Designed miniproteins, single chains, continued (2). Designs and how they scored, part 56

Each design is a single chain, and the fold is of that chain. pLDDT is the mean over its residues in the fold that is shown.

## One batch from the design tools (miniprotein)

Design m5929
Fold by ESMFold2-Fast:
Structure m5929 (fold): chain A 95 residues (1-95)
Amino acid sequence: MEKKISPEAIRRYLAERLGISEEEFKALTPEQQIGLILRLIGDEIEAVLKDPSLEPRAEAVRKVIEAYLSNTPVSLKELRELDPEIAERLEEAEK
């Protein structure tokens, strides 16, 4: 079954990655949410610069963030090809 991950599930996943609850993330202003997302992007870029083998993971995170910012569903199959762990976490968040 080909499944797309909803923007709501992406938000849950991003909150988990940031170490905060979904409720806490939703309570943030749009400016605060963007600030935390930019920090997450910066962390992934730094990781790839130190270890290029992490590039598929960084690409998966980029696709997830772009989908969140555009309020668009993301393809679980495409994410799984880049990083199975990220795909699994998003599938769990979709419930």
Scores: mean pLDDT 78

Design m5930
Fold by ESMFold2-Fast:
Structure m5930 (fold): chain A 66 residues (1-66)
Amino acid sequence: MKAMKDEFERKKKEFENALQKGDLLKSSEYMGELLTIATQLGDEEYKEEAKKLREEFFERLQELIK
């Protein structure tokens, strides 16, 4: 469990870096991994965090698809 929380935090940082660079493929891959980890953890806090990251992804996606 704790190792999965560390993995979530690492993937979150990688996601944010990819999103900042406009790398939609990589940020999409990291988002999928983050959602999977949050689901496997089963913690409401991590599910809420993953939801916020998903919202950031789609906001950035909308900016870049023009």
Scores: mean pLDDT 79

Design m5931
Fold by ESMFold2-Fast:
Structure m5931 (fold): chain A 79 residues (1-79)
Amino acid sequence: KEELEKAIEEAKRLGKEGSPVTQRAADAIIEYAKLKLEGKPKEEIDEKFNESQALVREAAATEDPETAARLREILEKIG
């Protein structure tokens, strides 16, 4: 629980100063963490994880490789 809450705050911080793509990636990670905290069905959690991972890859390739790498670390810690 605490780890997921910490991940949400860290993703918010990173997304705030990122490009639009990085912000979308951060928002997806935040939503993924919230779904896990709320105990939503595994299918919903897995779908949001896949979306988050795809957006992080897009951010790394196009806009913010350094911020995307930090978001990827957050996603890996809570996935």
Scores: mean pLDDT 79

Design m5932
Fold by ESMFold2-Fast:
Structure m5932 (fold): chain A 77 residues (1-77)
Amino acid sequence: MEEIEKLRKLAEEFRRGAELDYRSYRQNLELAKQLEETGTPQQYASAYSAAQINYVGYQISEELAKRKEEEAKKLEE
């Protein structure tokens, strides 16, 4: 029981992390689009790079959340 609860809490934490990373990704992607027209190439590259890093963080956190949820389900079976 305790182990299942810990896995569910970890999945929830990873899902929360994914939501935060996805929001940062969207914000930096929007900034990059604006900078493509109005900024320098370096400002654009910086914003776009930040967006990519946040998107990778989102994907990793989503995958980890799913894995922890699956582990919890197997133990609950």
Scores: mean pLDDT 85

Design m5933
Fold by ESMFold2-Fast:
Structure m5933 (fold): chain A 94 residues (1-94)
Amino acid sequence: SLDELVEELKEKLEELKKFAEEKGLEDVARQVEEAIKTLEEDPYDVRAIVAKLAEVFFAAADVMPTLSEEDKKKMEELLSEMLELARKIAELAA
């Protein structure tokens, strides 16, 4: 199930990347690309994955005030789903 959680996290990251690219959120898109690359290089390096996700969340927080209410809700939904998956991955890897 760890492999399944990593795959789900990658799918959510790819969805966030498409959203960020569509909205011109360059910093968010870049941080998501780095997170995807980290997952693909070593899906069991939980520390590196969590660190990259933190950078994604930080970048998303910086742009949140510039988004429409609809886009804020979509961003919050994606970030919440990714956070839950990251917690499950960290618990299984411990």
Scores: mean pLDDT 85

Design m5934
Fold by ESMFold2-Fast:
Structure m5934 (fold): chain A 55 residues (1-55)
Amino acid sequence: MEFEKRKADLEDAIAAAERAMKEGTPEQQKRYQSALDIARTELERLEAEEKARNA
């Protein structure tokens, strides 16, 4: 199912951004925070869509 691969990709992206925020400058942290927020929102949307399809 497409959802499984997309969720894994988003989880990897979130983990990578979190690591970059720990190692990055304040400027990079702002950029990665924005990307994290987008990725988390997309993951939540995919989980809701998957749940709706399974119902």
Scores: mean pLDDT 77

Design m5935
Fold by ESMFold2-Fast:
Structure m5935 (fold): chain A 86 residues (1-86)
Amino acid sequence: MLEEARERLERLIEEAERKGARLGKLAAEAALRAVELLLEGGSELEIEIEEGLALLYLGVAKLIGDEESARLAEEALRILREALEA
């Protein structure tokens, strides 16, 4: 259900913004772009790039100890991976 994934990611972006979790917001925005590419029939390469960006933001959040951004980025990646399996 790509529409559900989009709505969940939009809510996650809003949560990250309210909490000031900048890396979490960037990861959720990358995951949302990947879901939008899936909805539009975009290229597998572009989807992989956006997933890679979300993974990068997660890695940076963990490296600097931004636990809130890491949690939000992990949630965004879970939503994206569920969408990719659909």
Scores: mean pLDDT 88

Design m5936
Fold by ESMFold2-Fast:
Structure m5936 (fold): chain A 63 residues (1-63)
Amino acid sequence: SLEELKKEALELAEKILAGEATEEDARRLQRIGTLLVIQGVLSEEELKLLKEAGKAARELFGF
């Protein structure tokens, strides 16, 4: 469900920001994060968290 994907994305985002994520975790967040943004199911705070995690992932893993 979208709710389960949202929970997974937020957990992955926190893991990336904590420096505990793998490249596979970052790629997974990129895929499901894009879907969640398109679906419009994110709050302003959740969207900010995903954007910060995406920036951190690009700096750490180069994408």
Scores: mean pLDDT 83

Design m5937
Fold by ESMFold2-Fast:
Structure m5937 (fold): chain A 65 residues (1-65)
Amino acid sequence: SNYEKIKELLLSLGFDEETADELAKKLTEEGISVETVKKAIELLRKQDKALSPPLLLKVAKEIAE
């Protein structure tokens, strides 16, 4: 499922189980694909910004528009 793919991705980035679960649920509820989440991560990293859960959610939502 999309939720499982996003959760696995977040865990691979060093997020803890609880944070990865909550963020993956929010991203999935917003209709955001794992590909969009990957783009958001790359964009934040290129801009030397922290991968904070609220910022990652915000940027992924902006890309999904």
Scores: mean pLDDT 85

Design m5938
Fold by ESMFold2-Fast:
Structure m5938 (fold): chain A 92 residues (1-92)
Amino acid sequence: SSSVQQTVQQVIDALRTSQSVSQASQQVSHIINNNPGLSQMFRNADPDDPFRDNPYIRQIGDAWQDFLVSMGFSEDQARSTVLGFFRHLVLN
């Protein structure tokens, strides 16, 4: 939906302007929690594979991984960190 797409863009913009992993995590959580549709998509996601079959979650995950790599994380560390963050959103 247009509203969900706009919120995904807000998440991407927040990641691009964040100065730390802690700031990015807090801003991304706040943005997602303020969109009921996107928040519900995370709650309905597979906690073992939250990127599966959801293009909005995938876009956020890709941007999150790119941000973490830009902050000095390896690609494997970035992927693991994003999956842990998304698992937290799915289970809570």
Scores: mean pLDDT 81

Design m5939
Fold by ESMFold2-Fast:
Structure m5939 (fold): chain A 79 residues (1-79)
Amino acid sequence: MSPEEVARERILAAIRKVLEEHPDDEAALRLMFRLAIHELLEVFDKETVQRIVDEVAATLPARVRALLQEEAAEVLARY
């Protein structure tokens, strides 16, 4: 499994856990996304992180996808 595949599986597992434990907590999802994006940026370049985010977002429901994309855009714009 590639490092990018491992990162994608890890973020998907985190999303599932937050949705399972806190289904209506948008703030918890946003915080988890922000932390995950920062962790990815410690290991991967900005372009690779954007690709991982886009691939994860494509597999998510529209509401969750929008939250991930908004948080990623904010974090990546500051890099």
Scores: mean pLDDT 81

Design m5940
Fold by ESMFold2-Fast:
Structure m5940 (fold): chain A 104 residues (1-104)
Amino acid sequence: GPVSVTFTVKTAGKYKVVVSASGDVPAAAPVTVLVNGKRVGSGVVYTGSSFTFVVEVKAGDTITVTVGPPLSPEASTVTITVTLKDADGNVIWSDSFTVQSVPV
């Protein structure tokens, strides 16, 4: 199923949500970005690449990133890393998890 990670922002500003995928086979996973539970963006991340989305938030806002199961030609293990960067590119938060891909 989909995996969600949530971060509460301490300082108002622009932030970059970076979702990276790595694995031994080509795979694609849907990504949804929510602020305070409201969808603000979506896209797809591919193994070996990253998805980047810019959010503008206030102090106390929650950023939630939901990554759906990766789709691939064959079942494989995919590692997803979600990173939150400030406007200057400094990493302020990161989390990683491993998921099994769904063959299509």
Scores: mean pLDDT 83

Design m5941
Fold by ESMFold2-Fast:
Structure m5941 (fold): chain A 60 residues (1-60)
Amino acid sequence: MTYSREITLSSGVKVTLELVREGDQLTLRLRVDGETILDVPWEELDKALMDEAEARAAAL
């Protein structure tokens, strides 16, 4: 299953965000002008966001 959405940045650059499910793995895919720039497993993205939130909380 694939969910995709195209957004246009204020600079006029078109960015396509895709959420791809392959079996039990969910992957966030970023495309700029049709080229795949970033493929991030959802688990890695979730962990990175939590790590960043914890780092910011520790700085307070």
Scores: mean pLDDT 69

Design m5942
Fold by ESMFold2-Fast:
Structure m5942 (fold): chain A 67 residues (1-67)
Amino acid sequence: SQPEVAPEEIARRFAEIANRTRPLSVEEARALLHGLVTPTPEERAALIEAMRELGLTPSDADLAALF
């Protein structure tokens, strides 16, 4: 089973990783996670990396549900 990780923690880690290529706020990261904005391929890759760093193993189905 996946660990219980708060969405806010995922958003913060996602923003941290995305900021390696462009400035992205935690607020913008939350909007992407809630499907309010369509992510770029780079933002999608950053989210996958963030989830892995938090001990989550995203499946294709989980990623489709997020976006």
Scores: mean pLDDT 64

Design m5943
Fold by ESMFold2-Fast:
Structure m5943 (fold): chain A 108 residues (1-108)
Amino acid sequence: SRALEEVYEAARRLYLEIRAAIEAADAEQLREIAEGVVAGSADPEAVEAARRALEAIEAGDLETAKEHLLEAFRVLLVRGLAESLARRYGIPLEEAEEAVRRAVEEVE
């Protein structure tokens, strides 16, 4: 339970920081973040969400762009961060993924 609590809190803290950064970002910063995900990620769901964000930026819809970027980072945290934390704390990947998913879903 302690390991799961630490995974949950680490994911929650990181997602709150990501959300704050995205909410404060202008169009240029949102484009740079989205382009970084497209270039740097092997996860097809995260890449697709980032591509949708780029389309929204081009359309001038920054609120939709922010929504798509938050979706990209939820995917990256559940799949990428959960795997790293599962290895670090010696817990099953499925349990780490669920803890990360709960952390991002419980954020306002």
Scores: mean pLDDT 86

Design m5944
Fold by ESMFold2-Fast:
Structure m5944 (fold): chain A 100 residues (1-100)
Amino acid sequence: KELLERAFKKLYEVASILSEEAERNNDESLQREVIELFKKYMSLFEEKYLNNDYEGAKQVLIEAAQQLLELAENSSKVSEEARERIEELVEEVYKLVEEI
């Protein structure tokens, strides 16, 4: 349970970094994609978590991490420094969920 919450917080940090990069570069498309993607996975995570489906919650976090990382890698507006930080956070998510 605590590992799932920690992993989710790291995904929130990834979304925040992407949102800040989008705002800095006036990239409304990236901002919208980050918000929509995070809302989707937050809703799915909450559904699984509240129903004590921890394996389902774990899979949602893995998929969310993959999608956010893909968004960062495919955007020319995300700085190299922000991309490295996102990669580190995604790796931390994978490590936390592997322990569940």
Scores: mean pLDDT 83

Design m5945
Fold by ESMFold2-Fast:
Structure m5945 (fold): chain A 82 residues (1-82)
Amino acid sequence: SAAEEAIRLAAEGDGAGANEALGPLVQKLADQGKLKEAAELLREVGEEIKRIGEETGNEVAKGAGEGLIASAENVEKLAEES
């Protein structure tokens, strides 16, 4: 899946590839007005990437996961205000 591919790429340190894999799916959900679902996807992927980074000692993967979680929080706030 796009989420599994994004997790794999981010865990390898390819943040750009992870964004390219995940971006179209997040955008599709946003275009459909499914902001809560987009936020849940970003949070789930971000938490998994962060977990892998913590377990492997990969600070790049940990940072990428934290960034996706922060993006999820921003989208959640937007959904609550809409």
Scores: mean pLDDT 79

Design m5946
Fold by ESMFold2-Fast:
Structure m5946 (fold): chain A 82 residues (1-82)
Amino acid sequence: SDEEAKKLEEEFKNDPSLFFKKLDEQLKKDLELARKTGEASEETLREAAEFLKELFLKKVKGELDDAEIAARLAELAERIEA
C-alpha cells in the first residue's frame, strides 16, 4: 500500500526510534511465520533486522544517502529471498 509506505517513511524521518521499534515488532512476526512455514532461518532474519537498523542509523547520521540505502536494501532482500 502506497499510503502505508509513505507514512512509514515519514515516521522514520521524524522518529527513528519508533521506526526501529516497529522493525523489531516486524522481526518478531517474521520469526513466528518462519517457524510455521520453514521458509527462512531465524538466524538469517535476526541478522537482516540488525543490518537494517545499522543502515537506518547511518542514514539518520547523514552517512548514507537515499540511493545508497536503496541499494543496500535491495541487496538484503536478495539475500533473505523474501
Scores: mean pLDDT 66

Design m5947
Fold by ESMFold2-Fast:
Structure m5947 (fold): chain A 62 residues (1-62)
Amino acid sequence: SALERAIARLRALPSARRGALGRMVVQKASNAEIAEALGISVSTARRLKAALRAMVERGEEL
């Protein structure tokens, strides 16, 4: 599924970038703010944010 591919992409990110994404999500950053900070598209930021949220809700480790 698109979500499973996004989770795989999130796990493939360097730990520093995963940490930055996590901090931005906690601070309620918009998809546009995440995209700018990580140098990715808004669509990719939206997918990675959804993937991180899904992993946290499932108790999965990064």
Scores: mean pLDDT 81

Design m5948
Fold by ESMFold2-Fast:
Structure m5948 (fold): chain A 90 residues (1-90)
Amino acid sequence: MPRIRVRIYDKDGNLVREEEFPADISREELHSLVQRIAKAAMDGKSAELVEEGTPDPFRVTATSDDNGVTITITGGRYLLPSQGFTPAVA
């Protein structure tokens, strides 16, 4: 069945949190999950949000490196307008 999976990894790449949600969650709930993964990346972790069990799944990843935080969107179903930014390093 289609579902959304959220994974958060520490700075060493170890999985520290994994959660599953129905793929039919509200836009507001999906937006909240995207904000959660972005915050994890700002805290020096990496995170991903993946739609599973559907053709043309979307994927949102949030990663940080020495140059800053990058949020990447992949897939044809992503509907949130406030996504896909890279905060500049000072």
Scores: mean pLDDT 69

Design m5949
Fold by ESMFold2-Fast:
Parts: sequence; C-alpha cells; structure tokens
Structure m5949 (fold): chain A 95 residues (1-95)
Amino acid sequence: SVLDELKELVDEVLSQLSDDEKQTLRNNLNRLLSQGFSPGQIALNLINQLITILKRQGKYSKAEQLEKLLEQLQNSPDHEQIFKELFDYISEKIS
C-alpha cells in the first residue's frame, strides 16, 4: 500500500539521521504537542522536516518520492486516520 511504502521510506530516512537530527525531531514533536497540534498535523510537519533534510543532503530523488507518497495519502478519504497512524509510527521510531 501507499502507506506501507511511505513507512518504509520514512524508516530508511530516520535510520540514517544523526543523534542530533533525531533529537531535533523529538524537540519539534514535543513543542507541537505542547502547542495543541493534532497527531496528524504533527506527523505531516515531521515528514516535511525529513523532506527538507533529504534536500539539504542532495537526496532529491528520495525527497521527491516522499513528497509524492505524502500527496497521495493527503488525498485519501481516510487521511485523518492514516496521519494519526504515521504519528504513532514516527514517535515510536524517534523515542
């Protein structure tokens, strides 16, 4: 599924991040939670942060793949539930 493809790509990107980059993601997650953003909104924000990291690393092909998968999921009728599941997945991976 598109969700499984996105999870696999997110997992690959997260596994290649430095400890400092992972800490920056955790800090951003905690800040957005404290500001009252929904889990789905936070997941979208974190995935866009990963896209920005890929572009800074010159990994434009992977960034484009992640953007395309993200766009497909945002256009899904179940997008609210999907992004909540992505929040849970990413939160566990960076903990």
Scores: mean pLDDT 87

Design m5950
Fold by ESMFold2-Fast:
Structure m5950 (fold): chain A 66 residues (1-66)
Amino acid sequence: TITVKEGSTVKLIVDGKVVEEIIMTKGTYTFIAPEDGTLKVYDSDGKLLYEKKVKKGDKIVFKVVE
């Protein structure tokens, strides 16, 4: 489980393209990778917090706090 602040952005990057982008709102979100790629998480200021190579079907749980 990854804890992030509200306003953080999650991006899935495949072959250098952003294929999914989510702005986090308060709560719990389960990301399931639709395809192989690189998951990047940015804070509200655009700072990279987390980067992980993912495979299709990988599950990542985000806990979003204020």
Scores: mean pLDDT 82

Design m5951
Fold by ESMFold2-Fast:
Structure m5951 (fold): chain A 82 residues (1-82)
Amino acid sequence: MSPATVILLTGLTDLLADESLSPEEMLALLQKVVAQMEAAGIKLSPEQQAIVDETLAALRAARDRAEAFAALRRGLERLRSL
Protein backbone atom coordinates (compact mmCIF):
# COMPACT_ATOMS: atom_id res chain seq x y z
CA MET A 1 0.00 0.00 0.00
CA SER A 2 1.41 3.42 -0.96
CA PRO A 3 2.14 6.16 1.64
CA ALA A 4 -0.51 8.31 -0.10
CA THR A 5 -3.15 5.56 0.36
CA VAL A 6 -2.30 5.19 4.09
CA ILE A 7 -2.54 8.96 4.70
CA LEU A 8 -5.83 9.29 2.77
CA LEU A 9 -7.36 6.22 4.52
CA THR A 10 -6.34 7.63 7.93
CA GLY A 11 -7.71 11.10 7.07
CA LEU A 12 -11.05 9.77 5.80
CA THR A 13 -11.38 7.43 8.83
CA ASP A 14 -10.72 10.35 11.23
CA LEU A 15 -13.39 12.47 9.48
CA LEU A 16 -15.92 9.60 9.72
CA ALA A 17 -15.15 9.17 13.46
CA ASP A 18 -15.93 12.85 14.25
CA GLU A 19 -19.74 13.05 14.54
CA SER A 20 -19.58 16.83 15.27
CA LEU A 21 -18.27 17.86 11.82
CA SER A 22 -20.45 19.67 9.27
CA PRO A 23 -20.10 18.84 5.54
CA GLU A 24 -18.28 22.20 5.12
CA GLU A 25 -15.79 21.27 7.89
CA MET A 26 -15.28 17.77 6.37
CA LEU A 27 -14.53 19.38 2.99
CA ALA A 28 -12.06 21.87 4.53
CA LEU A 29 -10.25 19.16 6.53
CA LEU A 30 -9.94 16.81 3.53
CA GLN A 31 -8.62 19.72 1.42
CA LYS A 32 -6.08 20.43 4.22
CA VAL A 33 -4.92 16.77 4.23
CA VAL A 34 -4.41 16.85 0.43
CA ALA A 35 -2.54 20.20 0.62
CA GLN A 36 -0.26 18.84 3.40
CA MET A 37 0.51 15.74 1.28
CA GLU A 38 1.42 17.97 -1.70
CA ALA A 39 3.64 20.14 0.56
CA ALA A 40 5.39 16.96 1.80
CA GLY A 41 6.08 15.87 -1.81
CA ILE A 42 3.69 12.92 -1.60
CA LYS A 43 2.26 12.39 -5.09
CA LEU A 44 -1.17 10.92 -5.74
CA SER A 45 -1.60 8.40 -8.57
CA PRO A 46 -4.19 9.37 -11.22
CA GLU A 47 -6.60 6.84 -9.61
CA GLN A 48 -6.04 8.29 -6.10
CA GLN A 49 -6.47 11.84 -7.48
CA ALA A 50 -9.78 10.84 -9.17
CA ILE A 51 -11.10 9.36 -5.89
CA VAL A 52 -10.08 12.51 -3.95
CA ASP A 53 -11.62 14.84 -6.57
CA GLU A 54 -14.89 12.84 -6.64
CA THR A 55 -15.04 12.73 -2.81
CA LEU A 56 -14.48 16.53 -2.61
CA ALA A 57 -17.19 17.09 -5.27
CA ALA A 58 -19.62 14.81 -3.35
CA LEU A 59 -18.90 16.72 -0.10
CA ARG A 60 -19.65 20.02 -1.88
CA ALA A 61 -22.94 18.55 -3.18
CA ALA A 62 -23.94 16.99 0.19
CA ARG A 63 -27.25 18.38 1.47
CA ASP A 64 -26.75 17.02 5.00
CA ARG A 65 -24.24 15.21 7.20
CA ALA A 66 -25.58 11.75 6.23
CA GLU A 67 -24.84 12.42 2.53
CA ALA A 68 -21.38 13.77 3.46
CA PHE A 69 -20.65 10.63 5.52
CA ALA A 70 -21.83 8.44 2.59
CA ALA A 71 -19.39 10.33 0.30
CA LEU A 72 -16.49 9.80 2.75
CA ARG A 73 -17.35 6.08 3.16
CA ARG A 74 -17.44 5.61 -0.66
CA GLY A 75 -14.05 7.34 -1.00
CA LEU A 76 -12.62 5.13 1.77
CA GLU A 77 -13.95 1.93 0.12
CA ARG A 78 -12.53 2.92 -3.29
CA LEU A 79 -9.10 3.73 -1.78
CA ARG A 80 -9.06 0.36 0.06
CA SER A 81 -9.63 -1.37 -3.31
CA LEU A 82 -6.39 0.08 -4.83
Scores: mean pLDDT 83

Design m5952
Fold by ESMFold2-Fast:
Structure m5952 (fold): chain A 95 residues (1-95)
Amino acid sequence: SAETERLLAFLDQKYAEVMKKIDELIKLAKEKGDTESVKRLENLKADLQRSVADAKARLRATTDPREGAITFTALSLELAGVDFEVEVEKKRLEK
């Protein structure tokens, strides 16, 4: 639906913002020689890429507004949680 495409556009914007922050942190961790942080952030990036792809497929496939709302809410919370984790890691790596 048009409503679904608007929700997907919003999620795509938030996803792009979070991915950019992860990439900037991977660069910072590499500059500091923190190989364990690089591995964790690359794994976080890969996990988020899979979660977003799966959730977007579910949102496009569903005809149930309740299932759509649950999927949208779950992905929105996951994106917010990853954004928070990235901000915590940034403060740790800046020291």
Scores: mean pLDDT 86

Design m5953
Fold by ESMFold2-Fast:
Structure m5953 (fold): chain A 86 residues (1-86)
Amino acid sequence: DEEVKQKREELIKKILEEIEEIVKNKNKNEAKVALATILYLLSQGIEVPKELIRELLRINKDDLEFFRQLAEEGKLEELLEIIDEI
């Protein structure tokens, strides 16, 4: 159903807009929750803007190795490429 897909896309867009505000705030705890949300979205095959992922990872530089292990275990190849850019 195309209407259901459209509503899902609108919801995802709103979630990504909220994550952009978290990036501006640079709060490490909020950024970790946002990264967990992104990991879930990526595991479901949902496209996430690479720049948002980079900025959230930069806020959590001390945890990069942890996120790299999660990306390897989840076979999230695009996330691994982004982590290597940090």
Scores: mean pLDDT 79

Design m5954
Fold by ESMFold2-Fast:
Order: C-alpha cells, then structure tokens, then sequence
Structure m5954 (fold): chain A 63 residues (1-63)
C-alpha cells in the first residue's frame, strides 16, 4: 500500500541520515580525506533527495 511505502521510504531516509552522521565522525577523526568526504556526502545527499522526491509523490497520492 502507499502508506506502507511512505513509512518504508521514511525509514530509508533515517538510515541514510545515520550514515551521514557516521561519515561526519570519520571525517572529524581524520579517517578519510576531504575529497573522499565531499564525494560520499554528495552521494548520500543525492540518495536522500531521490527518496524525498519519492515520499512527495506518495504523499500526493494519499491526499
């Protein structure tokens, strides 16, 4: 159902936000280069943006 898809999509967004926090911690510890950090942040932001767009589409169907 659309409601289940919405909840699943929200769960995926929360998981990616957690990955962003882990990445930030690794960056602050000097475990990754600035270039690697920027590239991985950009990739995660793109995934989150795609899921947010999907969430918006599902929300429009539920309205």
Amino acid sequence: SLKQQLLSTIGQILRLIGEMFDLELRHKRGEISEAEYQAQVAALEAEIAALMAKMDEISQQLA
Scores: mean pLDDT 86

Design m5955
Fold by ESMFold2-Fast:
Structure m5955 (fold): chain A 91 residues (1-91)
Amino acid sequence: SNKEKAEKALKTLEEIVKEMEARPDLFSPSFVEALKEEIERIKKLYNSDDEEKQFEAMFLLKTLLQHVARKYRELGLDDLAKKAEEAIKEL
C-alpha cells in the first residue's frame, strides 16, 4: 500500500538523519536540526485525515529525499545518495 511505502521511506530518512548526526564534519548541527523539523512537519501532514494534506506530505517526502541525495552526491558520498534514491523509487 502507499501508506506502507511512505512509512518505509520515512524510516529510511530517519536513518539518514542519524548518519548525518554522526558526521558533524560534513553536516552542521543546524542543517541536521532543520532536516528533523521538516521530517516532523511531514509526519504531521501524513497523519492528517485530510487527503490533500496526505498528498502534500508524499510530495514533500519525495522532495526532501531528492535534496538529501543531491547533498550526498555533492560530498562524493555516492553509496548514501543511492540509498536515498532507492527510497524515492519505492514511493
Scores: mean pLDDT 82

Design m5956
Fold by ESMFold2-Fast:
Structure m5956 (fold): chain A 80 residues (1-80)
Amino acid sequence: MSPEEKKFEAEMEEELLLIRNAIEQAKKLSPEKKEEVLKLAREKLEELRERIEEYKPEFPELSERAMKELEEAEAELEKV
């Protein structure tokens, strides 16, 4: 694995973990605070999607895996 590929993997894993934690915490919040947290989570997921698409030509397998995890996080967010 190249240094660039390792960096991409680590950054995607960290950001997705933070977003998933935010979604889980949002379930415990008041409706107003919950909507604010979910809005920020949606914005972060959109930013990650753009980054994954940018790296897809160079790291197709890693990008496919990251995209699957992102889609799972998006599905979790929509259920809240």
Scores: mean pLDDT 81

Design m5957
Fold by ESMFold2-Fast:
Structure m5957 (fold): chain A 90 residues (1-90)
Amino acid sequence: SELKEKMEIQRKNLERMLDVLNLPESVREQILELMKRIEEAVEKKDIDRLMEIYKEAKALLAASTDPREKLAYLFVGVSALQAIRALQEE
């Protein structure tokens, strides 16, 4: 799937971004787990799961006070939204 390959590239881009942002390991793990859940939902073509992940990322973005965390949650949210849009166009 082209979408699956795109999400794998997005995960690698996120990992590089997190290396630059130098976030605490626990926060890094939470962000990467959200991206892993996006990849799993894409493989299953589960739009409802992607919507839940998008809502969770949006809530975490709103709740965070760290600009670095906000950038990472924004990246995850945009990735989920792109996946939803791509699956809706199939």
Scores: mean pLDDT 87

Design m5958
Fold by ESMFold2-Fast:
Structure m5958 (fold): chain A 69 residues (1-69)
Amino acid sequence: MAEELEKVVRELLRDDRVPASIATALALQYVAAKIEGDEEHMRDVARQIAETARKAGNEELAKKAEELA
């Protein structure tokens, strides 16, 4: 979970179609969830990334994130 979610977060941060403020907020939520060991919070972050990626037109990233939710 955490390793796969980290890859998805890195792809989100590199996508210029995603507002930097939103990508940064989701990356911070991922870091918090990972430090806490909160798998449910990590799944919630994955769902938020999927929605954000889809709105940005990155369907491939959205699908990867949905598989982690």
Scores: mean pLDDT 83

Design m5959
Fold by ESMFold2-Fast:
Structure m5959 (fold): chain A 52 residues (1-52)
Amino acid sequence: MKVGDKVEVTVNPLYGLEGEVIDILDTKDGPRPVVKILETGTGISGDFAVKI
């Protein structure tokens, strides 16, 4: 997953909404994408989204 990738949220209550990867955080367990939900502007972890 890379910055600018389109994703779909896999968790409620935002299930099925589209987002975009805006950042990749370096964590102890490896890179973790940060996703901005396009409709709401809310940021979530990329662990709760799938690339489309």
Scores: mean pLDDT 76

Design m5960
Fold by ESMFold2-Fast:
Structure m5960 (fold): chain A 82 residues (1-82)
Amino acid sequence: ETKKAMEEAINEAASVEGLAAVKGSKAVELAEKVLKMLREKYESGSLTLEEAKEYLRKLKEALDALQKGNEEEAEKILKEML
């Protein structure tokens, strides 16, 4: 359940780093770092259920902010995950 949800969130976030139009933004760079961190923790099984839920929530909020053009808000959320 949580593992599948985390995988889907990582895959969704990875679609953002493919956006050439915003590739140079700080928010996109931070999203790439967060994706790498989450993927490593997910694959190693080092995430607790509580931590996984919190990361999924923040990741979705950051993705929503990026899609709405709110890069400053996305950067703030992503920095808190690193």
Scores: mean pLDDT 68

Design m5961
Fold by ESMFold2-Fast:
Structure m5961 (fold): chain A 89 residues (1-89)
Amino acid sequence: AEALRERLIREAREAKELMRKAGEAFPEKKEELEKAAEEALRKAEEAARLLEEALRTGDEKLLEEAKKKLGEAIDALKSVADYIEKYLA
C-alpha cells in the first residue's frame, strides 16, 4: 500500500519531467503537456494521502474514498503515458 503510494508519486514526477522535455521539443504543446502532468501528479498525491490515512485509521469510509481517488489517479497517469507515447515515441 505504501509502496504503491510512493510508486504513483514517483511515476507522476517522472511523467512531468518527460513532458517538460517533450514540451521543449514541441513548443506548441508545452502548456498542454505540463498541465496534464501537473494534474496527474496532484491526483496521485491526493490518492496517496487518503490511502495512507485510511490504512492508519482503519476507517472503511476513508478506504472507499481512497480507492475512488486511486482510480482517478491511475486514469490520469494513463492519460499522461498516452501523451508521452504520442510525442516521445
Scores: mean pLDDT 73

Design m5962
Fold by ESMFold2-Fast:
Structure m5962 (fold): chain A 95 residues (1-95)
Amino acid sequence: SREELAERALRGARGDVEAAERLIEEAERLVETDPHRAVLLLVAAEILVVGARINAELAVRLAPEDERVREEAEEIRRRAEELLRRAREVAERLE
């Protein structure tokens, strides 16, 4: 059903956000010791964040009248924006 597809999209988006957060945390630890690896981790995190935003938008389109789907998608979007801000701050520390 469309509802099942929306739930699957939300699960995918949540997983991508969680994975992106872990990659950003690793990049933060590597800024001074392995800046090249830190850059690669930030690029991977940005790709995951973009994917999460697309999946959250898809979930809302599949179930536009489902308030829970809308609320979860909005939370994913907020977390994605925060992670992009954090990734930018880490990138600014890289020389």
Scores: mean pLDDT 89

Design m5963
Fold by ESMFold2-Fast:
Structure m5963 (fold): chain A 69 residues (1-69)
Amino acid sequence: SIAALKAEADARIAQASAQAVQNVADHAKRAAEGSPEEAARETSRAAYAESMKVANLAKEEYDRVQAAA
């Protein structure tokens, strides 16, 4: 149960971080709308992927705790 609470807290933190990165990414993408978006998309996607890695690890921990319960 303590592990599940930690996994939930970690998931919330990761989600908040991912949301912040997503907001920055969306703004950058819209600003670049008149040009090829590849550079802006690639930069934002790399930052977003980093946040999502943390979220994925938290999800794995949550699944492990749930399987044991």
Scores: mean pLDDT 67

